# Ledger of designs, part 49: designed miniproteins, single chains, continued (3)

Each design is a single chain, and the fold is of that chain. pLDDT is the mean over its residues in the fold that is shown.

## One batch from the design tools (miniprotein)

Design m9792
Fold by ESMFold2-Fast:
Structure m9792 (fold): chain A 63 residues (1-63)
Amino acid sequence: MSEEELDAEVKEALALIYTHFAKQALEEGNYEEAIRWAEKALELVPDNEDARKILEQAREKLK
């Protein structure tokens, strides 16, 4: 099953899981991993506020 064929509920569930991994990576100082997971969450749900915040914070830490 391709990601393009996923139901909105499944996309939201996966985005929540990816956002959780991104937050955990950010808290552990794994900024590259946090960016990776946050970007995956945003691919599924572009308006996910938590994923956007984590992505911004992780990018700031790497600059």
Scores: mean pLDDT 80

Design m9793
Fold by ESMFold2-Fast:
Structure m9793 (fold): chain A 101 residues (1-101)
Amino acid sequence: SAPLVTVEGPLRDPEARDAAAVVLTAWARVRAEGLLPLRLRVTPGAGPGLVKAAAQKMLEEGTDRASAERDGGSVTLEVRGPEELRRRFAEAVIREAERRL
């Protein structure tokens, strides 16, 4: 079965593309454990650091949606699924972002 994944943003922007790559790499690892529908929105200037901030907020608040913004750049993460898989996703995003920072 193919999970629903939506990515919105200017993937011609290298920083937005790197942000998307971090999230999708982390998602691919966790998605094998269950269905985890993902919506990702990135703007120009959204790099790995901003992705890490959004994932940290998601983890700290235990929510299915989190956003982070800095210097006009923004990242919004939205995941549906069991709380345990959402937590593992957020942790995986943080680790992948740190590897690229």
Scores: mean pLDDT 79

Design m9794
Fold by ESMFold2-Fast:
Structure m9794 (fold): chain A 73 residues (1-73)
Amino acid sequence: AVEELEKASEYIKKGEDFEKQGKYEEAIKHYEKAIELLERAKQLQPSNSDDLDMLIESIKKRIEELKEKIEEK
């Protein structure tokens, strides 16, 4: 659980760095990997589920906003 949370934090930071560079597709990929790791951490330590759910929801909303920025319809 701790290792998954540390890796998730790293992917969130990398996603933020790519987002600042205008590399929205790369940012989304890193945020999606962070969500995967947070979901894994939630399964391993359900007692943290409420805090992890709020973080996951926040990242999912951020991904949605980035997808809107790269939408070319």
Scores: mean pLDDT 80

Design m9795
Fold by ESMFold2-Fast:
Structure m9795 (fold): chain A 65 residues (1-65)
Amino acid sequence: LIEEIKEKIAELEERLEKLKAELAELEKLPQTEEVQEEIAYLKREIATLEHLIEYYKKKLKELEE
């Protein structure tokens, strides 16, 4: 169980890093309406992953008590 949660956190953190890299690339592009919409989408996806990581980290901490 603990190992499964750690693996899930690592997987989510890897996805978060990839999305942050994509966001950084989009922020370098000319800020057209389309690019701004993509940035908004990625920011929402990043926020969702951050919340999931927080949730699993909280569960992991409870199990380690």
Scores: mean pLDDT 82

Design m9796
Fold by ESMFold2-Fast:
Structure m9796 (fold): chain A 80 residues (1-80)
Amino acid sequence: SHEEELKELLEEAKKKVEEIEKNKDSLSLEEFLAKVQELMPTLQRIGALLATHEASEELIKEAQELVARLQQLAAEILAR
């Protein structure tokens, strides 16, 4: 189902974001941008699923929190 696909994509994206967060102090800007680029297809598919299909409030919240976490990471790394 679309909801099962969304859950799997969110879990994959969260694991990658957690890895970036864990290593943020040792990542160069170039390495950070490369990891974000690798995440882009997953994030685009999540966005498409949320735009075209009704999702639970919990999944919408997880997606919003994931975007906020990536924005915070970008701000922290760019401020170096």
Scores: mean pLDDT 83

Design m9797
Fold by ESMFold2-Fast:
Structure m9797 (fold): chain A 108 residues (1-108)
Amino acid sequence: KVEELLKEHPDDPDALVQLASYYLEKGDYEKAIEYAKRALEIGKDANVYTLLARAYLKMGDYEKAIKAAEEALKIDPNNPVAHRLLAEIYEKMGDKEKAEEYRKLAEK
């Protein structure tokens, strides 16, 4: 069980990311955010920021989702997952122009 790994290795960033992904898939977005933030305290990672952005997007917190995706792009400016997430967020917000811009960036 992934939670048992964290009890034995509380500062294992891989275990924290696995837990964040697990809770995101189960629909427990608050726990996904908690574990993603703990992983980011150990080390900044673009993939962890995209996970955080997806959790916020699923909760409907578009402002926090955008900020998390932007943090991923500061680390990896060509991150296609971050670009796809920004496209999805702006589409849900009704900003078709920005959604199309980020969709094009994700394809390249």
Scores: mean pLDDT 84

Design m9798
Fold by ESMFold2-Fast:
Structure m9798 (fold): chain A 75 residues (1-75)
Amino acid sequence: SKEEELIKKLEEETQKLVEAYYNGDEKEYEEYKKKVEELLKELEELKKKSKDEKIKENIELQIYIVKDVLEKLEK
């Protein structure tokens, strides 16, 4: 499904972001952060357009988890 595809991409790009952070690669960090932020926007739009409450809940949970990761890395 489109939801599953976007969530998988979000997980992959978030992993790369975390790896770039721990490796101290500032340029890669900024690149992957932009990709993660774009995927979050796509998931928010998919959530708004979806009529399936279970899909909405799954999207909301994944957005919450990734936003929490971003907040922790920016401290």
Scores: mean pLDDT 85

Design m9800
Fold by ESMFold2-Fast:
Structure m9800 (fold): chain A 71 residues (1-71)
Amino acid sequence: MSEEELLARLRALAAELHARIEALMATADEAERLRLARAVAEVGDIVLRTDAGELSAEEGLARLEAIGAAV
């Protein structure tokens, strides 16, 4: 898979995870909302760092998949 394809997959997964976490926050208790808010912040950080070249697309995608598995 090309770096461009990995970046496209990363952005798609980040958008999907953001939407899923936002939906979960709507019905979550206070403690769970705090956990989910941290997860969405981490998703945003991964996207920004990958865009800045601080993380490879492959590493960023792996980190997003780990967050998705925990949510």
Scores: mean pLDDT 84

Design m9802
Fold by ESMFold2-Fast:
Structure m9802 (fold): chain A 120 residues (1-120)
Amino acid sequence: SEKQKKIEELLEQAERALEAGDLPTAMRHIAEALALAKETAISKEQRDRLVELVRRLLEASDEAQLRELGRRIAEALGIPVAELDAMAERVGMREALLAVVTAHVNIAAGERLGTGTPAF
């Protein structure tokens, strides 16, 4: 589908941006890919690539960049920023963002949810 092709392009662009150290560009492409993943099924490979890209971006980000990334991801996934902030207060922003992204892309990839609904 068009959305599947766009996700592939965004993943490639995000990977290139991260390799270049262009964190703002990587953030934009990852957020757009996450928003599209809510609207279409993705492959297991696309899921694994999205999770790894987010993990790399989180590791490379300072506190201010984490706050901006959190805002963009919350907007892309349709999560209230206050809900993300509440999660981050309990587990830290990096862990909260990784958990939220992993849950959403697992759903998009058709993965089983285990014993309950992911916490948001």
Scores: mean pLDDT 81

Design m9803
Fold by ESMFold2-Fast:
Structure m9803 (fold): chain A 66 residues (1-66)
Amino acid sequence: AEQLKKVANAVKNALVDLGKVNVAQANALAEEVEKSGSTVPLLEKLVSDYQVDVDALVKEVGTRLS
């Protein structure tokens, strides 16, 4: 869906700006969102594998999607 692609791009850019992942890792995570059709598995993976603060990420993504 077009909305999922926009969310995936916003998440990718937020993660790079927060310094949590490199561009290649961010692209791989964006592809995962597109394949799953959901952001939930991505958020679980980010917390588990990258120790991302979900609240900080959601705030950053929300600002970009406003």
Scores: mean pLDDT 68

Design m9804
Fold by ESMFold2-Fast:
Structure m9804 (fold): chain A 88 residues (1-88)
Amino acid sequence: MEEKVLEGEVLEALGLMQMELGKKYNDKELYKKAAELFERAAELFEEAGDLESAARALELLAEAYELLGDKEKAEEARKRAEELREQA
C-alpha cells in the first residue's frame, strides 16, 4: 500500500510540473503527458484505498483534458472524482 501511495504522489507531482510547463510554453504534448501521469496516479491511489488523493488526481486529469479540448473525457474524470469523494 505504501509503495502505491508514494508512486502516485510522485506521478502527480510530475504531472503538475508538466502542466505548468505546458501552460508556460503552450505545448499540448505536455498536457497529454500530464493527463497520462494523473490517470496512473489516480489508479494507484484508488488501489491503495486513498480515495481523497485519487479524487484530487482525477480533478487534475479533468483540467488536463480540458486544456487539450477533450470536454467529454474532462467531464468523465470530474464525475469519477465526485463519486470517490462521496465514498471517502
Scores: mean pLDDT 86

Design m9805
Fold by ESMFold2-Fast:
Structure m9805 (fold): chain A 72 residues (1-72)
Amino acid sequence: SMAAELQELIENYKNGQIGDADLARAARLLSESLGEPAPPDTPESRAALLEWIGTVAKVVANGRAEVAEQRA
């Protein structure tokens, strides 16, 4: 599933198996697929980018309605 693939991407990044460029590419493709803006592709925004991908994975797994309620 997309949620499982996104979690694997995060784990691979944390384990050093993929780099910043791979993380940025995944975020760009997700942004395009969802029609939602991703955090900027900068070193200063790397933590925000990783957190955003994790949030997208959770949204996909648990449904958008529940995540929307948690954003308030």
Scores: mean pLDDT 71

Design m9806
Fold by ESMFold2-Fast:
Structure m9806 (fold): chain A 59 residues (1-59)
Amino acid sequence: MSERQRRERQVVQAYSSAAAEKGDEAGREAGLETGRRLGLSDEEAEAVIDRYLAAQRAP
């Protein structure tokens, strides 16, 4: 797995954990903070979260 894919997985993991406890807004904040620590832009981190949510919520 590429380094980028590993960083994307960590963003998704942070989002999922925080969102399960405190909802979507808290999840997005946790994902963005994790993305920044890993060298992703806020735009890249949000795109990762949105792609994950589209896959989870699509019928």
Scores: mean pLDDT 79

Design m9807
Fold by ESMFold2-Fast:
Structure m9807 (fold): chain A 76 residues (1-76)
Amino acid sequence: LERARKVLETALAAVRAGDEAVARQLIPSLEEVAKELEDQGLTEAAEAIRRGIEALKAGDLDAAAEHLQRALELLA
């Protein structure tokens, strides 16, 4: 869970800073984290991350921030 939180916090910080390039570079790490959480039965958190990834791919940083924040809240 610590690795998942750190990846999510880093991605959320990049998104909130408006740094699309850094946020997009984190997509592979976010996909790995989503799979790890799903394998542990944390399906809602994994789904929130995947929605965040889709928003990042669409260039929707506001939606990406909401979904990634939701994932962090589900891990608290």
Scores: mean pLDDT 85

Design m9808
Fold by ESMFold2-Fast:
Parts: C-alpha cells; sequence; structure tokens
Structure m9808 (fold): chain A 55 residues (1-55)
C-alpha cells in the first residue's frame, strides 16, 4: 500500500521527513520486498518534491 499525497498535504517538510522515516522503518520490520521498498521510497521522493514545488 503506497502513501497518498493527500495524507501529507497539511504537514511541514520536517513532519513529512519524520513520517517517511517511521513508515520506512515499519515496512522493513514487516519484511517488505525490495520492489515494495523501492516503490515506497520513490513515492516518498515524489511527495517531498511536490511539497518543495509548493513552497
Amino acid sequence: MLPQLEDYAGLSIQEIQDRIAEEYRRAVEAGASPEELSQLLKRFGDILQQKLEEE
């Protein structure tokens, strides 16, 4: 399950980074596949880029 942009719309960049670190840690602990981790990191990168473009 990939994160949604709307879930982060009201958050600061720092809050998004903290959330990314937590979600990634949970995915690793849950035994996510390399493909799932790659997709997750790409999605988080897209979210951060979108927020930077807004500000």
Scores: mean pLDDT 73

Design m9809
Fold by ESMFold2-Fast:
Structure m9809 (fold): chain A 78 residues (1-78)
Amino acid sequence: SEQEVIDEMSLLIQELAGRFEAAVAAGASPAELEALLAEFEAKVDELIAKVKDPETQALLKRIKAQTVATLRATIARL
């Protein structure tokens, strides 16, 4: 269902946020942080591939892009 897809997306974002914060606190390199973003993008792309509704696909793509852009801005400030 659409709700199950949204819930899975929410969990992926929560996992990324926690792992990213922990990595930054541990002094991870920009390359290591970018690897976390790449893993997140791959997981989201797998989720998008399961979605048949074009509006839901577009929503997930926008959330993916915004999440990655926000975290890349954080990496650039480190």
Scores: mean pLDDT 88

Design m9810
Fold by ESMFold2-Fast:
Structure m9810 (fold): chain A 66 residues (1-66)
Amino acid sequence: SMKTLEEGEKIVKETKEYIKNNPTLSRDEKMTLVSETVRRLAALGVPRDERLKFALELIKFVEESE
């Protein structure tokens, strides 16, 4: 549903803000947060294709923060 996607976008945004505000996080710790976020999106019921898009967005954010 659209509400599920909106909640997913909110979770992704909150994960990005957490990573941005904690620059001492290692790459491994950042990738653990990405994995945990993707699991939360799955539990929320975000469809697989949209979860893949969110996962790639988070991975790109981590890469651009290095």
Scores: mean pLDDT 86

Design m9811
Fold by ESMFold2-Fast:
Structure m9811 (fold): chain A 55 residues (1-55)
Amino acid sequence: FKENLAKALAELTYAALKRKGASEEEAQAAAEEVRKLVLEGKIAEALAKLAELFA
């Protein structure tokens, strides 16, 4: 379940940044960071980063 959640949040982060005009490198780096946080069990930190991107 953590792997599926990590993938979903990472893809959402990537899509959000790409829609805001971020570069491919920036979008991928942010997505990978969120994925790692979820896999490490730091769900609250991952969600906080994602929420800030949607501001």
Scores: mean pLDDT 77

Design m9812
Fold by ESMFold2-Fast:
Structure m9812 (fold): chain A 61 residues (1-61)
Amino acid sequence: SLLEALSEDARKQFQKAIKLYKEGNTDEARKLLVEMFTKYEGLSPEEAERVAKAFLKELEK
């Protein structure tokens, strides 16, 4: 899975983003996901933003 493929630092950032989203801090969660995908997965900023939005939509059910 994506979570298992991440470094320890990236995994912690990913969990933090999920926690912030559950707390209603959607903007902060999105920013962390974009940073994670850009820095650790090597996605462009535009692609990272797209992936982050898609991921948050999945968390909405």
Scores: mean pLDDT 75

Design m9813
Fold by ESMFold2-Fast:
Structure m9813 (fold): chain A 71 residues (1-71)
Amino acid sequence: MEEARRRAEEVLREARERVAELRKELNDYLRENSSLSVDEQSELSQKTAEEMRRILEEGREEARRLLEQSE
C-alpha cells in the first residue's frame, strides 16, 4: 500500500511540473509576441489556464484511483 502512495505522489508531482512548464511557455510566448492584442492574450491565457486545470484534475483523479486500487 505504501507503493501506491508513492506512485500517487509521483503522479501529482509530474502534473505540477507540467503545469509549471506550460506557465513558462505561455509567459515566454507572450513576451516574444508583445504585439498580440489584449483579446488574443486573454484567449491564450484562458486556454492555458484550462489546460493547467485539466492536467491537475487528471493527476488528482489518477492518484485517487491508484490509492483506491491498493485497498
Scores: mean pLDDT 80

Design m9814
Fold by ESMFold2-Fast:
Structure m9814 (fold): chain A 85 residues (1-85)
Amino acid sequence: PNIATSLNNLAAVYQSQGKLDEAEKLYLQALEIRKKTLGDEHPDVATSLNNLAAVYESQGKLDEAAKLRQEADKIDIKHAVASVL
């Protein structure tokens, strides 16, 4: 059992219930744990960034969501490039 995975799962439950502020807090905690344990450029960090961006989009925080999507896309591109090298 990974704390970050548990926080992410709980955040998804709150998001499905429309509890966006609670979901945001838990996704942020999961993201920070993943960055510390896996490094900032790990694919699981990109997944966490996309999950948090979805919450921000639901809250109408489109600029904040776009920034997180761009950060996730940079990670995904880096790993895609590495896989073809």
Scores: mean pLDDT 80

Design m9815
Fold by ESMFold2-Fast:
Structure m9815 (fold): chain A 64 residues (1-64)
Amino acid sequence: MTIVAETDLSTVQQKLLVREIKKAVPDATVEVEGKTITVTAPTEEEAKKAAEILRKAGAKPTFV
C-alpha cells in the first residue's frame, strides 16, 4: 500500500516526520523528494497509521 503526501514542511520537520513514521511502522519504506513524502507499507492498516501521522503533522496524504 502506497501513500503520497505533499507538504510545505521544512527539511528538518520532514526528517523528524520520517523518524516518527519509521518508529510507528518499522516495516514501511519512506522516501522524501523535495516537498513530496512517499510511504510504502506492507499492509493497509500500517499505511493508515502512516497517513494519520502525516495528517497530524499538517500534510495531506493520498492513497495510491
Scores: mean pLDDT 80

Design m9817
Fold by ESMFold2-Fast:
Structure m9817 (fold): chain A 95 residues (1-95)
Amino acid sequence: SELEERRRRAERMVDALRAALQGIANDPSLSVEEKAEIVADLVRTMLRELGFSDEEAERVAEKARDIVLKNKGSQEAIDEVVRLVREAAERALAR
């Protein structure tokens, strides 16, 4: 049940991240660059809370930043960042 509890916690955190990312994407006061930095910070913080090392959390956060920049802070960027984070969490839980 500890693995199930960790999985449920990770799923809840990914859902919360998606909601936060939707708010950021829809904020007209933020530049694409500002959106990318906020998204990277949220991803880094969430992964650290899930028990990732600072180094691994930073690698995933940098990829999330690049996704947001490439996709101009769009809904496509949100979907790709959520996928990236979900895959990272699933790999960590499989260890």
Scores: mean pLDDT 85

Design m9818
Fold by ESMFold2-Fast:
Structure m9818 (fold): chain A 70 residues (1-70)
Amino acid sequence: MLEEARELEERAVRAFREGDYERARELLEEAVRLVVELLREQGKLEEAAAAERRGRGLVALLEEQAEAAR
């Protein structure tokens, strides 16, 4: 599970470097979802909330970069 999330994060970084911000956002959102779900399953609700907030911030930055790249 965590390994799958890490692989998605690596793919998101690669897509970002290639200028594919939409794909990077989709991959990042999926990675964050997996991490948050895993943390909630382990009873780490505070860490899950922190990961979700961090993920939302990164998605917002990607959306800003996509707008600027137009």
Scores: mean pLDDT 78

Design m9819
Fold by ESMFold2-Fast:
Structure m9819 (fold): chain A 67 residues (1-67)
Amino acid sequence: AEKLLKEAKEALKKGDYDKAIELAKEAIKAGATKEGARILSDALVKQGQPAQGASVLLRAVADEVDA
């Protein structure tokens, strides 16, 4: 999870939003739900999908509260 978050942040800084999205999704699956969702949301916003980014973050928070 931690290494995937680091790689996702690096991809985001490099402007490789597709790679940042992929790595953030893997980090979420590995248990880094909140941090992974933040990176995924930021990458989607930068790629031009702000509604998708907001939806991902809200859903991740809701899943943590319900689980």
Scores: mean pLDDT 72

Design m9820
Fold by ESMFold2-Fast:
Parts: structure tokens; C-alpha cells; sequence
Structure m9820 (fold): chain A 66 residues (1-66)
């Protein structure tokens, strides 16, 4: 279902208090913003994160994967 990177994205958002910016995620994961953006689009499409302005917020469904 979720790739290892997608699971790491969700975990990083949780460790960051349940929300994070694209730049914060890219820095924490050691990957480009374009790479993180691709994973965030997939996670958002699945309802596992929600975009709130500049932040991506972990949903209840997303937390269930952790």
C-alpha cells in the first residue's frame, strides 16, 4: 500500500506536531522538495494528509498507518 518513503513522510509530520511544510519535510527526509511534493500529492489524494495553506496536516486516517 504505502511506500517506505510515504510512511516516513507521515511519521515526520507526526513528529513535527501533526503538521509540516514542504521545506521542513524535504530537509528532515534529506530529499528534494519535488520528491516530497510527489509523495504528498499521493497521500493527499488518499486522504492521509490535508493541505492547510503552506502546511500539510496529518489526518486521523494517516495516523492509523503509523
Amino acid sequence: ELSEMERRVLGTIELNGGRATLAELAKALGVSQSTVSRHLRRLEARGLVERRGRHYVLTEAGRAYL
Scores: mean pLDDT 87

Design m9821
Fold by ESMFold2-Fast:
Structure m9821 (fold): chain A 73 residues (1-73)
Amino acid sequence: GPPPVVTFPAPEKPLHELTLEESQELRRRYARLVADHIAETYGLSEDEKRRLEELLATDGAAFQAEVERIRAS
């Protein structure tokens, strides 16, 4: 079937008004949704999904390289 659509969580206030804690929580939620979408699309294990979530939150370049590796597999 078609891949699932990623829905980014909307903040309750404008991005520039978020506290550090609110901004970090929003980033964690986004990373989770993106990792879930990729895992559902490519049939990844829970460990592979967790790795993508961590990479998206910490290292965008490493995240991109891992996504390209998964697509090539």
Scores: mean pLDDT 71

Design m9822
Fold by ESMFold2-Fast:
Structure m9822 (fold): chain A 65 residues (1-65)
Amino acid sequence: MPIDEKEVLVALGRMYVALGNILASQGDLEGAAEMYRKAAELFREAGDEEEAREAEERAREAEAA
């Protein structure tokens, strides 16, 4: 099965979102924001604007707290 480059980027982005969620649940909002920003960058490279927007919103929420 050929692995699409975009599929790999989306998978990595989702992993960073999961890490951000774990850090946020532990009160590490600075670490969470960093992970969400990385996820948003990966989703944009993949062309997944919706997941990128959601990750950016999570990063802003973490920064504001």
Scores: mean pLDDT 82

Design m9823
Fold by ESMFold2-Fast:
Structure m9823 (fold): chain A 62 residues (1-62)
Amino acid sequence: SVLSEEQKEKLQKYLEELGKKDPELAYKIADLVLQMINEGKSEEEIVEEIKKIDEELAKILE
């Protein structure tokens, strides 16, 4: 997998908490990440795209 297990766990926990406050944004981020993984994007490209929509999450995944 392009993302490490640690990054996946951090992403899952963050999206679970975000989904309680803003489910639309949480779904959008999850969909975007899945799409980029399926397209063969690098870890750096995935984090960069996340940064455009959620800078805090991008920082957590560094």
Scores: mean pLDDT 83

Design m9824
Fold by ESMFold2-Fast:
Structure m9824 (fold): chain A 90 residues (1-90)
Amino acid sequence: GVEKAAELIAETAKELGLKEGMDEEEAEKEAEEGKEALKKLSAEELKELAEKLAEAAEKAAELAEKEGDEEKAKLYREAAEKFKEAAEIA
């Protein structure tokens, strides 16, 4: 459902933000605001967004692997899997 998909997208974005150096309180606030915005989308719109986010995360993982950043590559691959799960839930 839309609520679970929105929550999974927001939590995944928060985890990526924290690993990229975002402040923990700022990441929490942005995740809450993002989750509420995502809940306003239709199931179809949320699925399309999640699929695009998964593709972007996979490309980011490939770039990180090319740069030798194995930890960053792993984070983006895990994020891509979570975004794909959100697309299936929506």
Scores: mean pLDDT 80

Design m9825
Fold by ESMFold2-Fast:
Structure m9825 (fold): chain A 64 residues (1-64)
Amino acid sequence: SGRERAIELLMRESGLSREEAERLAEEATKLIQEGKGKEALQLLMDRAGLSPEQAERVLVLLSI
């Protein structure tokens, strides 16, 4: 549920394809699981062009 919502948000806000959004969500999730939440946030901002606020919302969704 959280992952699917994160993927939909990435597609809507960044214009990424579903395949690109799924790959980015997987990369961010691995960083979160490794305790690298700040790196995950930076990855989302850099790769998807998200604002810090948008990236934080995606990170929360991937953490649920």
Scores: mean pLDDT 86

Design m9826
Fold by ESMFold2-Fast:
Structure m9826 (fold): chain A 58 residues (1-58)
Amino acid sequence: NEYLEENAKIVKEAILNDKRLSEKEKQEFLDKIEEALKNNDIEEIAKVAEELLLKRLE
């Protein structure tokens, strides 16, 4: 699923470049994205993106 993989890539890049996240938090978010990719779960990818956005608003 190209659309799912493309969105996952964008969110992974956002996670890796997020200076507010610890290395442990980055790994936890990356693990969620990998699980979502295995399950074809676009909702979980969207949820991780939303959590990152909320961190930016702090």
Scores: mean pLDDT 79

Design m9827
Fold by ESMFold2-Fast:
Structure m9827 (fold): chain A 65 residues (1-65)
Amino acid sequence: SRKKAIAVTALAIHAIGLGVRVEIREEDGVTVLTLHDASPAQVAELRAHAEALSKRYGVDIRLEV
């Protein structure tokens, strides 16, 4: 959906801006972003952003480290 694309793109740009490498996959309607070499602080920041985007756009986004 358009809302899912906007939310996922915003989160991916945020992660890349932090220097975090990301892999994106879709599983049963949930978008999963795998974070590589992210610090605990970066993971917490990205999780907060993912939660805000999920609420704002009504989409399911999951982060893995």
Scores: mean pLDDT 85

Design m9828
Fold by ESMFold2-Fast:
Structure m9828 (fold): chain A 60 residues (1-60)
Amino acid sequence: STAAEMEALRAGYDALEPVVDQLSDEDLAAVRALMRELVRQGASPEEVQKAVRDAVAKAL
């Protein structure tokens, strides 16, 4: 992984960590899959973080 990919993943996990205990196992797996897909596509940390927040808001 490149440094940019690591930063994008970290941003996603930073958005996910505060609510991880509030999500079902299925929703958590879906959010993690979304993060991995976006990082593979070269999404920025801000893009990954926003997508995770949007997905979490829809799941809760």
Scores: mean pLDDT 83

